Designed miniproteins, single chains, continued (2). Designs and how they scored, part 82

Each design is a single chain, and the fold is of that chain. pLDDT is the mean over its residues in the fold that is shown.

## One batch from the design tools (miniprotein)

Design m6826
Fold by ESMFold2-Fast:
Structure m6826 (fold): chain A 119 residues (1-119)
Amino acid sequence: SKAEEIIKELKEFIATVEDLSDEELIERFEELSKKVIEYLKEKGVDEEDVKELEELVEKMIEAARAKDIATLERTVNELMDKIGRLIAKEKDEEVREVLREFAKAVVEAADVLRARAAA
């Protein structure tokens, strides 16, 4: 299924994120985020919720590209809160699994970028 493919790609990203350059990491995260957003739209997740998620993802990517770690950390917290709320109200277990793996990808990407900025 499309969900199984997305979950597989998210798991591969999480497993390999430390081997990616900042530019490669940000580009791959953007590609995967677009696939997640498109999947949520196709599954009929609320349009306003998807729009808010998309805006937070775009803000995270922009902060990462700018190396603005303070904005990145704040945006990741907002994005994680939004994903958590979506999971809590979602009844489709397949959608919940995609959102859980996406949440892990968000945290792992941010942790790697934060660690490199501190070095």
Scores: mean pLDDT 89

Design m6827
Fold by ESMFold2-Fast:
Structure m6827 (fold): chain A 85 residues (1-85)
Amino acid sequence: SDEEVKRHILSVLEGLEILLRLLNAPEELIQEAREVRRKAESMSPEEALKLLEEFVKRLKEALPDRESLNRIADEGVEAARRLVE
C-alpha cells in the first residue's frame, strides 16, 4: 500500500541520518539527510522513493568507503521498490 511504502521510506531516511551521526559524517551531509526526510514527509510515495534513490546515490559519492552504511541504504531502496511492485 502507499502508506506502507511511505512509512518504509521515512524509516530508512531516519535510520540513515542516525548512522551518519554515529559515523561523525560531515555536518553538511547530516543536514542534507534531515532536509531530505522533511521533504519526503509531504511527498507522494513515488516522489519520496525518487528522493531516497537520489540521496542514496549522493551518499555513495560522498562516503564510498562506508560499506555498511551503503549496504543499509541499498537494502532500504530495494525494499521500497518491492513494496511498489
Scores: mean pLDDT 85

Design m6828
Fold by ESMFold2-Fast:
Structure m6828 (fold): chain A 89 residues (1-89)
Amino acid sequence: SEVVELVARAVAALRAGRFEEAEALLERARALAEQMDPEEWAEALALVPPEVLERLREIIRASREERLDALSPELKEELAKAEELAAQI
């Protein structure tokens, strides 16, 4: 699936610190997903759970816009956890 390939590329870009590329790939995946049938979209989501995809999008947005002070307490906690996990890897 093209959506699955775009999401995989977005995750790889995020891991490499290429936030602008990751954001563009996620936006392209979203646009294609709107045109997919429900079965193809369900298959794509099975590879990248919705909560993970949404967290990636929020992290990219926060990093790009430098608006950490505007984030919810829950999202700030998720960013801190992601940074801690990255430091342990």
Scores: mean pLDDT 60

Design m6829
Fold by ESMFold2-Fast:
Structure m6829 (fold): chain A 97 residues (1-97)
Amino acid sequence: MEKYEKALEYIEKAKEYRKQGNYAEALEHLQKAKELLEELKKEGGDEKKINEVMGELYYELGEIYKDLGDEDSAKALYEKAKKLFLEAGNEEKAKEV
């Protein structure tokens, strides 16, 4: 599934940019991943698989806002990631958030 693979690549690139402190590039790549995941959902893709990857995306977004000192936004994003992991059936990742 080409769009799914591209979404995962964008999330990995966002993690790399975050480690470099390049939050602008990290946020742009997460936005591109989100757009691909929403397209996959509309196309009738695997909802559990999409929700798990979307959970990873919101978790990474939360980490960026935490790094920037926006604790309230980070908390909301972590709560969104946790819900997505639970909806995906991944209770272990949900516990880590």
Scores: mean pLDDT 84

Design m6830
Fold by ESMFold2-Fast:
Structure m6830 (fold): chain A 58 residues (1-58)
Amino acid sequence: SRRERLAAAYAELARQLFPQLSEEQARAIGERAVEIHEADPSLSGIAALSRALRALGL
């Protein structure tokens, strides 16, 4: 689905920016970033990703 593709894109971006993340951590971040962006569409992708990292304690 579109949501799954977007979550995968955020997960890949997280791995590129933070190479120390596990695949599981990157996937969780991607899923959370999509949730955050859907709740507040005014956020940039980087802002959604940053909030996801904070929400997961990373």
Scores: mean pLDDT 82

Design m6831
Fold by ESMFold2-Fast:
Structure m6831 (fold): chain A 80 residues (1-80)
Amino acid sequence: SPEVDAYIESMEHRIDLVERVAPSMSAEGLRLMREYLEEEIRRMERLMETLDPEQRARLEEVLERMKRVIEELEKRIEEL
């Protein structure tokens, strides 16, 4: 569906942006971003229940990338 495709594309762009800016974020910024991404993962998991196999596979790739970004944000918070 066009709505799901737009959502996936939006999430891919957001992950790219977060990966780019994370090294320069404040501790508060990193915590807020982590909380935002954790809620977005919950939304993606709910959406996956309604998707066809092709869309599910695409969203699973985005979900995996987002989980890796959260791990990097948590590591950076701990180092500060």
Scores: mean pLDDT 84

Design m6832
Fold by ESMFold2-Fast:
Structure m6832 (fold): chain A 83 residues (1-83)
Amino acid sequence: SAPDQTISIDLIKPDEEEVKKLAEALGLSKEQTEEVLELLKNQTEENLIRAIEILAEALEKLTPEDRELIREKVKKALEKLKK
């Protein structure tokens, strides 16, 4: 419940913006996008799995061609955040 530090925002802010752009491209709702970003703030294995599940559900709604492109881009974005 404490406000916590915002120091890391300068480091992860570009990656979060990239995730938001990908979520918008996938047609995710604002709630789904916020959930994914919340999970990525604490990059535990469980949180990353949950984020991938949300993104995978969105990917299933896309055409095969779009799914291939977005899947690679989403994976790269998640890997970048894990760095």
Scores: mean pLDDT 63

Design m6833
Fold by ESMFold2-Fast:
Structure m6833 (fold): chain A 70 residues (1-70)
Amino acid sequence: KIPSIEEIEEVLLKLEEELEKDPEKYAKWKEARENSDYDTLKEVAKEVLSEEDYEILATAIDYSKKLEEE
């Protein structure tokens, strides 16, 4: 199942809340996002999100990567 935009936004909100508690992880996330380092984005998400929320975000990241590489 492809996650809805609402599900992705909810997961991103949870991710940002967790990252605000850890400045080092937030810096790593921002750097990875700026460099389109999708592997590092997934790594950070996996560390701060539940398994279900991680799968939603990972699917969205894979979609973004596919669109940029096409």
Scores: mean pLDDT 77

Design m6834
Fold by ESMFold2-Fast:
Structure m6834 (fold): chain A 99 residues (1-99)
Amino acid sequence: ATAADFLQFKRVTTEQLRAVVPEAAEAIIKAAKEGKLSIDVPLTPEQMARLQAALGVRVGDVLLLHLEETNEKFLVIVEADRLGVISLKNLTEALKERL
């Protein structure tokens, strides 16, 4: 497998996320504008069920979120009761330190 295969996550836009769980989309946008590198977004069982049905994801899946407003990318980890959101900037710096 190539490095490109390793980075092939299911891609989601902020518009797709806002259509399904607007509260999660707004929380992520706010965090990005505030320069946060990670955030936990708590979801109700109803919001999580809606997200899983609409995006075809399950608990344990990782999504690549492209925030077009700031041209930033985030990894979104689907947990049972929340979304764990991590900026790719943080991952890139950690990878540079391993070289």
Scores: mean pLDDT 73

Design m6835
Fold by ESMFold2-Fast:
Structure m6835 (fold): chain A 62 residues (1-62)
Amino acid sequence: MADVEATLRREGLLESYEISKELKEQGASDEERIEKARELERQGKKEVSRLLLEDLRLEQER
């Protein structure tokens, strides 16, 4: 794909949202969601990890 950077950014955002939704639907605890984010960071998906943690934080503030 010629526009790899735009695709990667979009996929990262979408992937973090999908993972967050799936974990929540499975009844995952806040600690399990944090562990998932840490594993994504170890895999080099730092942006996905950061967004997943941000989503969790926003949910806790509501």
Scores: mean pLDDT 72

Design m6836
Fold by ESMFold2-Fast:
Structure m6836 (fold): chain A 62 residues (1-62)
Amino acid sequence: AITPITPDIVDIFLRSVLPEVTPDQGLLQAVADELNKEAAELKKLTLDDTLKHIAKIYLKLK
């Protein structure tokens, strides 16, 4: 089953690339919502590429 991208998952991934960030729960939700629009495409990416994509969306919404 495809697990939906939750704010908690976004937080874990952001800590992997940006360990010093402490994003607000609302910002984590906004990033999760944006990622869920592209969930099928993200599943095709490597973990490293997925982490980079999450970081870019976070920085755009920050």
Scores: mean pLDDT 74

Design m6837
Fold by ESMFold2-Fast:
Structure m6837 (fold): chain A 82 residues (1-82)
Amino acid sequence: NAKTYFLLAALAVISQNPELAKQHLKKGLEIAKNNPSESINTAISESIDLISKVTHPEKEKFLKALELAKQGKYDEAIKVLE
């Protein structure tokens, strides 16, 4: 489920694995794009909160993608991660 991928992406950022974080986040965004819901927006907000608390060189890229996803702009969010 999209929620699981958002959590896995946040954990990958915390463990300093940006490539794995990107892969999980892209998968979560693709699933969310096909099944948008308020519960997915909640999971996105939780991922933003988790990532915002860690120090990471690509932190702003991940936060930008999640913020776009929260606005329903899933394709733009995926593009930011490329």
Scores: mean pLDDT 78

Design m6838
Fold by ESMFold2-Fast:
Structure m6838 (fold): chain A 87 residues (1-87)
Amino acid sequence: SEEAKEKLKKKLEELNEEIDKLLEQNDPSLLPKLQDLLLIANVLLFVLDDENASPEIIEKILEILKEKGAPKEVIEFIEEIKKILEE
């Protein structure tokens, strides 16, 4: 839906801001977080360009991110993407 796309666009904007902030810090210890955020950005770009993204695929991505030890806020971004797609 258009409403779902607008919500996802807003999340992509917020994610890009966080990515920019991490890049400005130039801290190698933040590379795992940066990689996780870039993955989420790719998922958001996919969903915005292709409405065929399924909640099942998002759930599998979420599991992988949890296994990689992504921050809680990153996990919550993926959870919100899934919720928006399910609505």
Scores: mean pLDDT 76

Design m6839
Fold by ESMFold2-Fast:
Structure m6839 (fold): chain A 86 residues (1-86)
Amino acid sequence: SKVIEAARRYFLSQPGVDEEGLRAFLEGAERNRDRLSPEVRAMYELLLAIKENDEEKARKSLERLAELLEDTDPETAKRLREIAKV
C-alpha cells in the first residue's frame, strides 16, 4: 500500500527514529495501553496499522494524529495529512 509505505518512510526519516525505536515504542505502548495519552494512543494505533498493513486504519489514524497535533505542531500535522492523501 502506498499510504503504508509513505507513513513508514515518514517515521523512519524523523531525527532519532529507527526501526528499533519504533518497535520499542509499540512494545511500551502495548504494556501501558490503558494509560496512554491521546497523542501516544493515536501514534500507537497508526504504527499498529502500518504493522498490520491496514490502509484504511492507517489513513484514519494519520488524520486523528494530525488533529491532535494541530495546535502544538502544525507542521507535523500538515505532513501527516499529506501522507493520508497518498
Scores: mean pLDDT 82

Design m6840
Fold by ESMFold2-Fast:
Structure m6840 (fold): chain A 78 residues (1-78)
Amino acid sequence: MLDPELLAKLLGEKLKKEGIELSEETVRKLAEMLANGTSPFDIANYLENELGLSQEETQKVLQAMFDAELETAEIIKK
């Protein structure tokens, strides 16, 4: 099981680097979605329909989320 706290921290840092500002609560919710194995399709729908992000911003968030998940998995294994 991925640690949602570590995911949220890494995701927040990656989003800040991309110039995307989301609330701490939203970043935590996205980290929980990743930890629970939520599909990229459902995450994209959440980002576009509930948060009102553009298609470009949604793609950047999804990329940052997958990068954070991979980095978190590597930290847990090592």
Scores: mean pLDDT 78

Design m6841
Fold by ESMFold2-Fast:
Structure m6841 (fold): chain A 94 residues (1-94)
Amino acid sequence: MPSHEELLELLRIVLGTVVQELRRRGAPEELLAEIERLGKELVEAARKSKVSAEQVFAIVRELGATLRANEDASAEELARAVIATLRRITEQVR
């Protein structure tokens, strides 16, 4: 099993990849900054709550589901959907 720090690093990498993809699609910088802020909050909440590997994989799966559900959406709409998902996940982890 990965260490807790390795799980948090995986979460950071996934969140960074989402931001890069949204930037590539032309999402507004204000929304990208909000996603980066919420991503940092999520990682800190996960660190404090000592989330399990199963919980981290569930978070990654939910982010992937949000991206798939909004695949044909505009970059702005996809970014707003990601923000809503991150807010919900962070509340659940806290």
Scores: mean pLDDT 84

Design m6842
Fold by ESMFold2-Fast:
Structure m6842 (fold): chain A 61 residues (1-61)
Amino acid sequence: MEEYMKVIREAMYEAQKLGLSPEKVNQIALEAIKYIKENPDVSVEELREYIKKLIEEALKE
């Protein structure tokens, strides 16, 4: 759990640096938490890739 939370916090900081709104950053965090709940065996690396895709899609909007 702690390792997942660290990844989520780091990704939120990255998203803020890229200019995403606080609302969008929070939505990315919620989607990441949902992904962990649906995939409890997900690795930290898989979680990082998933969040990266969420950030990339948010930046396209």
Scores: mean pLDDT 80

Design m6843
Fold by ESMFold2-Fast:
Structure m6843 (fold): chain A 80 residues (1-80)
Amino acid sequence: SEEEEKLLEEFKKAIRIALDKAAQMTPEQRDAIEQDILNLAESLGIKVGKEKAIEVLREVAKEATPEQQAILDRVIAHLE
């Protein structure tokens, strides 16, 4: 649906912004961002199914830095 497509696109934008913020933060602040990304992914998973949330995270990970990919890999592991 158009509503679902909008939710997926907004989620993708939100995680990209969170990952960009993480690059400028302390390790403790990065842990908080990882938790925020996980909370966003779980909330999206309730609405559209966790497999679609995981697919968006994997898509972002393909274009992410190694450090950002590590954050996303941990979030994906928690969702599986």
Scores: mean pLDDT 82

Design m6844
Fold by ESMFold2-Fast:
Structure m6844 (fold): chain A 87 residues (1-87)
Amino acid sequence: QTEINKEVLTQLAETKGTVNLEPETITEPSGYYQVFDVPEALRGKKLRFTVEMNGEIKDYETTVADDGTLGTTFPHGSVIKAVELVE
């Protein structure tokens, strides 16, 4: 789901804080989560994802590539709840 993720990342770039997401469940068996065309303001920056699985909350950090791609893995069936810019 790239379009919604791009909108969320655009909001994050504009607010430079935490964006609370509508819950997004990871249905990919590998747990791979990828976004393309990340806004230039976020490229090379570190993002923190807040993820819930079976009532447990865990933070995952990843760095946006200079080409505007973002790739990370979450446990299958987990729910992404928020994204934060780590400056």
Scores: mean pLDDT 67

Design m6845
Fold by ESMFold2-Fast:
Structure m6845 (fold): chain A 80 residues (1-80)
Amino acid sequence: MEAVELFKEAIEAEEKGDYVRALENFLKATDIIKSIKDEKEKLRVKAEIYRLMAEHYEKSGNTDKAKEYRELAEKYEKEI
């Protein structure tokens, strides 16, 4: 999914210190999500993004944030 891939690239760019690329990809991903008119598709994209955020925070050692985003992903997955 295009928005998920852009979000993943944004996280990777941020980890490398390329904040300009990170911001560009975050904005592109956000625009794509806003353009999704199907509520189920929007929920699926949000769930996948929250999964990516959870993995990122777990890798960085922020277990509290990782748990928060995992729970958000699971909640959104139940709604689709």
Scores: mean pLDDT 77

Design m6846
Fold by ESMFold2-Fast:
Structure m6846 (fold): chain A 94 residues (1-94)
Amino acid sequence: SDEEEREKSIKEAEKKAEEAEKKGLKKLAEAIRKLLEVRLENVKAGRKPSEKEKLELKELAVEALKELAEKGLLSEEELEDLKKAEEELEKEKK
């Protein structure tokens, strides 16, 4: 079941990335695919994501949220969350 659940999660993530691309949400599709890649690599290696991988995923997530904001797809609360995410990312890049 563990391997079947993993395959299902992979297919669902790939489907979400394809749906994002069809909607012109290229940064969201890129973020989903990178998250999937990092998760698969770390599961195979039996490890947690590195700090570098976490930072890279945060950068892609912020870019995806900015693209959603530009297209008017974020609520007011989500726009505030995006601003906080950008501020936290800047602190981590010290």
Scores: mean pLDDT 79

Design m6847
Fold by ESMFold2-Fast:
Structure m6847 (fold): chain A 92 residues (1-92)
Amino acid sequence: DLGRRIDRMRDRITRDNPQGVQNADTVSYDRDQMVSRIDVIEQRIRDGQVSVPHLITMVHIARQSYQRDTPDDREIARRAVDLAERIRRQLR
């Protein structure tokens, strides 16, 4: 379930990085900005150059996009949480 995946990732990053999450929560993205950030971070994953801020950004985008009630926004949320889960594995 997409919502549960997003909630689990958000709980984890909030526990580990409360200030980073608080800072990210002040940022509001439109759809084009979300897609642009996803594309950039997806390239960073391919290059092996991931960081905790990239993880926090992907979880934040997943949560914001999931709260919108359209299929396009749900697909953006799914892509963002998939990338967040990949970043978390790569950081270990």
Scores: mean pLDDT 87

Design m6848
Fold by ESMFold2-Fast:
Structure m6848 (fold): chain A 80 residues (1-80)
Amino acid sequence: IDYEALREGIKKILEDAGLPPEKAEKVAEGVVQLVKLGASPEQVGEEVKRFLQANTSASEEKVEEAAERVKKLVEEALRE
């Protein structure tokens, strides 16, 4: 698994959802750590959704889109 590519991909998704770059980087690092500890793509997507709902004013659709994109990216990384 290319954890650096996974981190960068997640960071970009979070920035697109309205997180500042510094916060997006920290959250992306946290997500990568959860993946290393065996968290499922479903668990990761749910955590991202909850974080974005609590820390951004993004629409429900935008939050769900970002969470789904992160989930899909984690699924791809785990299958390689």
Scores: mean pLDDT 80

Design m6849
Fold by ESMFold2-Fast:
Parts: C-alpha cells; structure tokens; sequence
Structure m6849 (fold): chain A 81 residues (1-81)
C-alpha cells in the first residue's frame, strides 16, 4: 500500500541519515569513542525498527518519532567528542 511504502521510506531514510551522522562523528573520535558511537547507532537502529513494526503508529507519528530518535543519536554522538 501507499502507506506501507511511506513507512518503509521513512525507516530507510532515517537509518541512512543515522549512518551519515556516525561517519561524520567518527572523524573526531578516539577508538573508544568510535566503539561507543557504534553501540549508540545499533541502539537507535533498534528503536527505528521497533517504531516501524508498531502498527498503532500513523505515517506522521512514525516520521515524528524517527526524527526524535535521529536527533537523540546526534546529541549523544556530539557528547562523545
């Protein structure tokens, strides 16, 4: 369905943006910081997958939650530098 296609697009684009944030953060991180950053990405990815698989969330609610998860990851990555 069009709704399912929109949900998949949100999840995929958010995961791509999260990976981009990780790559940018790793440029200034120590080896220990990089390991922590990787763990943060894995945790954020799990949250996106949980949200994507929640049938009670509308497309708009999924978009909003995905943005919140990304912003949280970006804040956590920034705190490692």
Amino acid sequence: SAEEEQREKIANETEKRMLTALVEAERSLSPEGRAQARALLEAAGAKINEAYNDPSLSVEELRELAEEILEELERQLRALA
Scores: mean pLDDT 89

Design m6850
Fold by ESMFold2-Fast:
Structure m6850 (fold): chain A 69 residues (1-69)
Amino acid sequence: DIDPSELELLEEDEAGRLYRAQTPIGELHILEEKPGKISPKSLEAGVQELASAVQAVVDNPELVRKRAE
């Protein structure tokens, strides 16, 4: 459903980045912080988890089809 190419960078500043993702059922806003802060929302942790989830769908289209069952 969601592709990494559907992630749109809305804003980036010294503290972090804000992304937007479109889905058939709505719109998601994803916030991440720069590495160096002791936060689970670090750039590496947050973006990597989201990218991995989306990439799994892209690499395995059959999973998306099974979800539609």
Scores: mean pLDDT 52

Design m6851
Fold by ESMFold2-Fast:
Structure m6851 (fold): chain A 63 residues (1-63)
Amino acid sequence: KKEKLKKKIDELEKEMLKASEAGDTDRVKKLSDEIIKLMKELSKVDPEAKERLDKMEAAMKGP
């Protein structure tokens, strides 16, 4: 359950890195949104994921 979410996030992070290397900014944004969505689900059951999500949200807001 928790492990499956982590695996999916890892896969999406790899896709995002490849898209970033290719300069595909639109794809990076879409993959980033999907990762955040899955991180929110994971954060409900995993304190480490909650901490990581909080850091990502701070980076997006800040400036």
Scores: mean pLDDT 76

Design m6852
Fold by ESMFold2-Fast:
Structure m6852 (fold): chain A 83 residues (1-83)
Amino acid sequence: APTVERYRRLVEKARERILEAYPSLPEDDVRFIAEAAVHLLLKGLDPETARKAVRDIAVKRGLSPETAERVADLAVETIVEEM
């Protein structure tokens, strides 16, 4: 099982990358999206399936579909690079 430290590290990396690209997004929403992305990928979902799920979560959190798609791409890419 992944350690709490590994989970936290991946969440922070994804959060930082999203906020670099979209500094005006609410931090709580970005953190929630990053946590969802890490959870799905560490559970063993493939990156494409995880990206679609994270996009849908971001839309539900109030992001536009275009921003949600880009944020999901950045989150999944960052986490996969750090795994």
Scores: mean pLDDT 86

Design m6853
Fold by ESMFold2-Fast:
Structure m6853 (fold): chain A 73 residues (1-73)
Amino acid sequence: SATREAVNRFLELHPNPTAEQLFLQGDYLFDNGDLELAIELYQQALALATTPELIAAIQAALARAQEELARRR
């Protein structure tokens, strides 16, 4: 899918991305209305996150993006 390809391109350009970098990029895409891509990056950030605080922040952002996407359907 286009979303998966975009995520893969980001990871190719950033071979060792941090959870924080993925989270910030996800927020940028959310603000631009690219909800599906934001969700993918939030999921990738969550997979890499190791601190409870960052995990909670990403989970909240992911829930917000999923709710907004559901509202449009």
Scores: mean pLDDT 80

Design m6854
Fold by ESMFold2-Fast:
Structure m6854 (fold): chain A 76 residues (1-76)
Amino acid sequence: EEIERIRKDIEALRKEIEEAQASGADPVTLANLYTALGILEAALDFEEVMREAKREAERRNRPFTGDLLSEVVRRR
């Protein structure tokens, strides 16, 4: 499952960042790791929104549409 995969990747990357900080990794290495973390966190948020919109469409017995996705985003 995509969301579970991304969450595991984020957890693994956070552990890698902690190890890198503890070992005194250079600023460039740390910056690259934090950039990767930000990308994964953005991807997770996107997948969560998509899952919520699909669940809402199913609950309302309606097709999954951009309008429904927009409505889910507005509720946040």
Scores: mean pLDDT 77

Design m6855
Fold by ESMFold2-Fast:
Structure m6855 (fold): chain A 81 residues (1-81)
Amino acid sequence: AKEEIINGIKFKQIDANTVTVTGKGIIGSDVVNALKVYKEKHPEVKNVILVGDTFTAVGGGGQAVSEIRALGFNVVKEVNG
């Protein structure tokens, strides 16, 4: 599997179209911004597994997940540690 770190956010590509994204705790703007960079480098990757707290969001509750979907990603799984 291809592994990459962008601004301290860990990305592990698990198949041709799916990546696991491990946040530093809360899934927020840092993860959204890292995914913008990842999308430019890996346009084939459409499915995202988020590892982190997706319930707590600065600026409107669940907004980070909505912003990730707006970038064109399918959030296929959320793993709250």
Scores: mean pLDDT 76

Design m6856
Fold by ESMFold2-Fast:
Structure m6856 (fold): chain A 61 residues (1-61)
Amino acid sequence: MEGLGKKVMELIQKLKDEGLSDEEIARKVAEFLRSQGVNVTEEQVKAALDLYKEEGIEVKP
């Protein structure tokens, strides 16, 4: 799980650097996760991204 999560975070950072919208990022992340055998929808990925913004997940002081 941790190895896959790291790849997802790297992909999100790359897509943000390319100027993609949150919807486009969610779509690309969902496609990547499905290719890795994870059954997720774009809506589920978008909800997780919204939670990340709200909770500051993976921010260490």
Scores: mean pLDDT 71

Design m6857
Fold by ESMFold2-Fast:
Structure m6857 (fold): chain A 100 residues (1-100)
Amino acid sequence: SSLLLILEITLPDSADAEAMRRRAVELAERLLAERGIDATISVSPVYEDENGRPAFVLSILFAASVPEERVREFGEELARRLREELGAERVTVHIARAVA
């Protein structure tokens, strides 16, 4: 019953994508620690999205004890801060249930 939070982060074409990817992971780690949330982070390599913009996917697997509402609130806060602090052009947020 673990939930997976998936954020696709799209950057401006002139952005230092590797620096933004590192900062996004650091931000997510800091927010999880500040809120005492048990979760594991993984991040994709930087790729070009369908519009040729640099993008990456940040995936956060939450412990089964973390309720969906808290995962949703965390995702909304993280997406907002990625836009405001790191200058992400677009952040799409998905919540999925981990299977198997």
Scores: mean pLDDT 87

Design m6858
Fold by ESMFold2-Fast:
Structure m6858 (fold): chain A 103 residues (1-103)
Amino acid sequence: APAQVEVLSLEAPASAVVGETVTATAVVANKGPNAVEATLLVVAPDGQIIGKKSATVAAGETVTLTLSVTPTEAGTYTVVAVGVDADGHVTASEPLLVTVLPA
């Protein structure tokens, strides 16, 4: 079945150091007839959301979401983009892992 919301790309560095700014970028397309919400999330190793950016993606439009976070803790951070369509279908990107090393 055709997806109404599609995460076209998700980019973040594979590794960083504590105190270094990490920038994540997601490109989300809405192929459906109704506006949807796209959200880019950065999740810390303890499961806390340390960064969140949302945008409305109009019907037939593509939106680029950019989010910067500065890790204060070493460990594996998870970056994911999520879209919710008008029918309540949730589309999530495969998670992208960022390994943050101690300073």
Scores: mean pLDDT 83

Design m6859
Fold by ESMFold2-Fast:
Structure m6859 (fold): chain A 80 residues (1-80)
Amino acid sequence: SSLEVRLAVLEAMIKALESVIEMYEKKIEELEKQIEEETDEKKKEKLKKAIEKLKRDIELLKEQIEEFRREVEELRKELE
């Protein structure tokens, strides 16, 4: 396999992870709206915990994207 093929795969993986982050961010917005309308404190706490889990998942995905971006930069340097 060529370095160019690996570069294309990494760029596709980055785009896929960015799409997952967008989905999670939209879910956070939905949950935040639910909290605004919710009167039950136990349900609010459950929603807040769901938001915090999604935020942690987004952080992990962003770290993975930055790792893939570093690999992309190194591969581009090797192609010079």
Scores: mean pLDDT 88

Design m6860
Fold by ESMFold2-Fast:
Structure m6860 (fold): chain A 62 residues (1-62)
Amino acid sequence: DQARRDALLAEIEALSGVPAQVLRDAWIAATGRLPDVEEMETMLRVVRLGVEASAERRAALA
């Protein structure tokens, strides 16, 4: 479902601060294709973990 893929990309963009177009282009450059829904859900989970880890590192350095 294209709408679901677009919604997942928009959420990843909102959390990461990287434009959805840049994320899409980077994935195509790395894999040669667009991510499927499962891959995008995995990316969203990884981005969430990265944001949490970054916040923890900033708190530890403060």
Scores: mean pLDDT 75

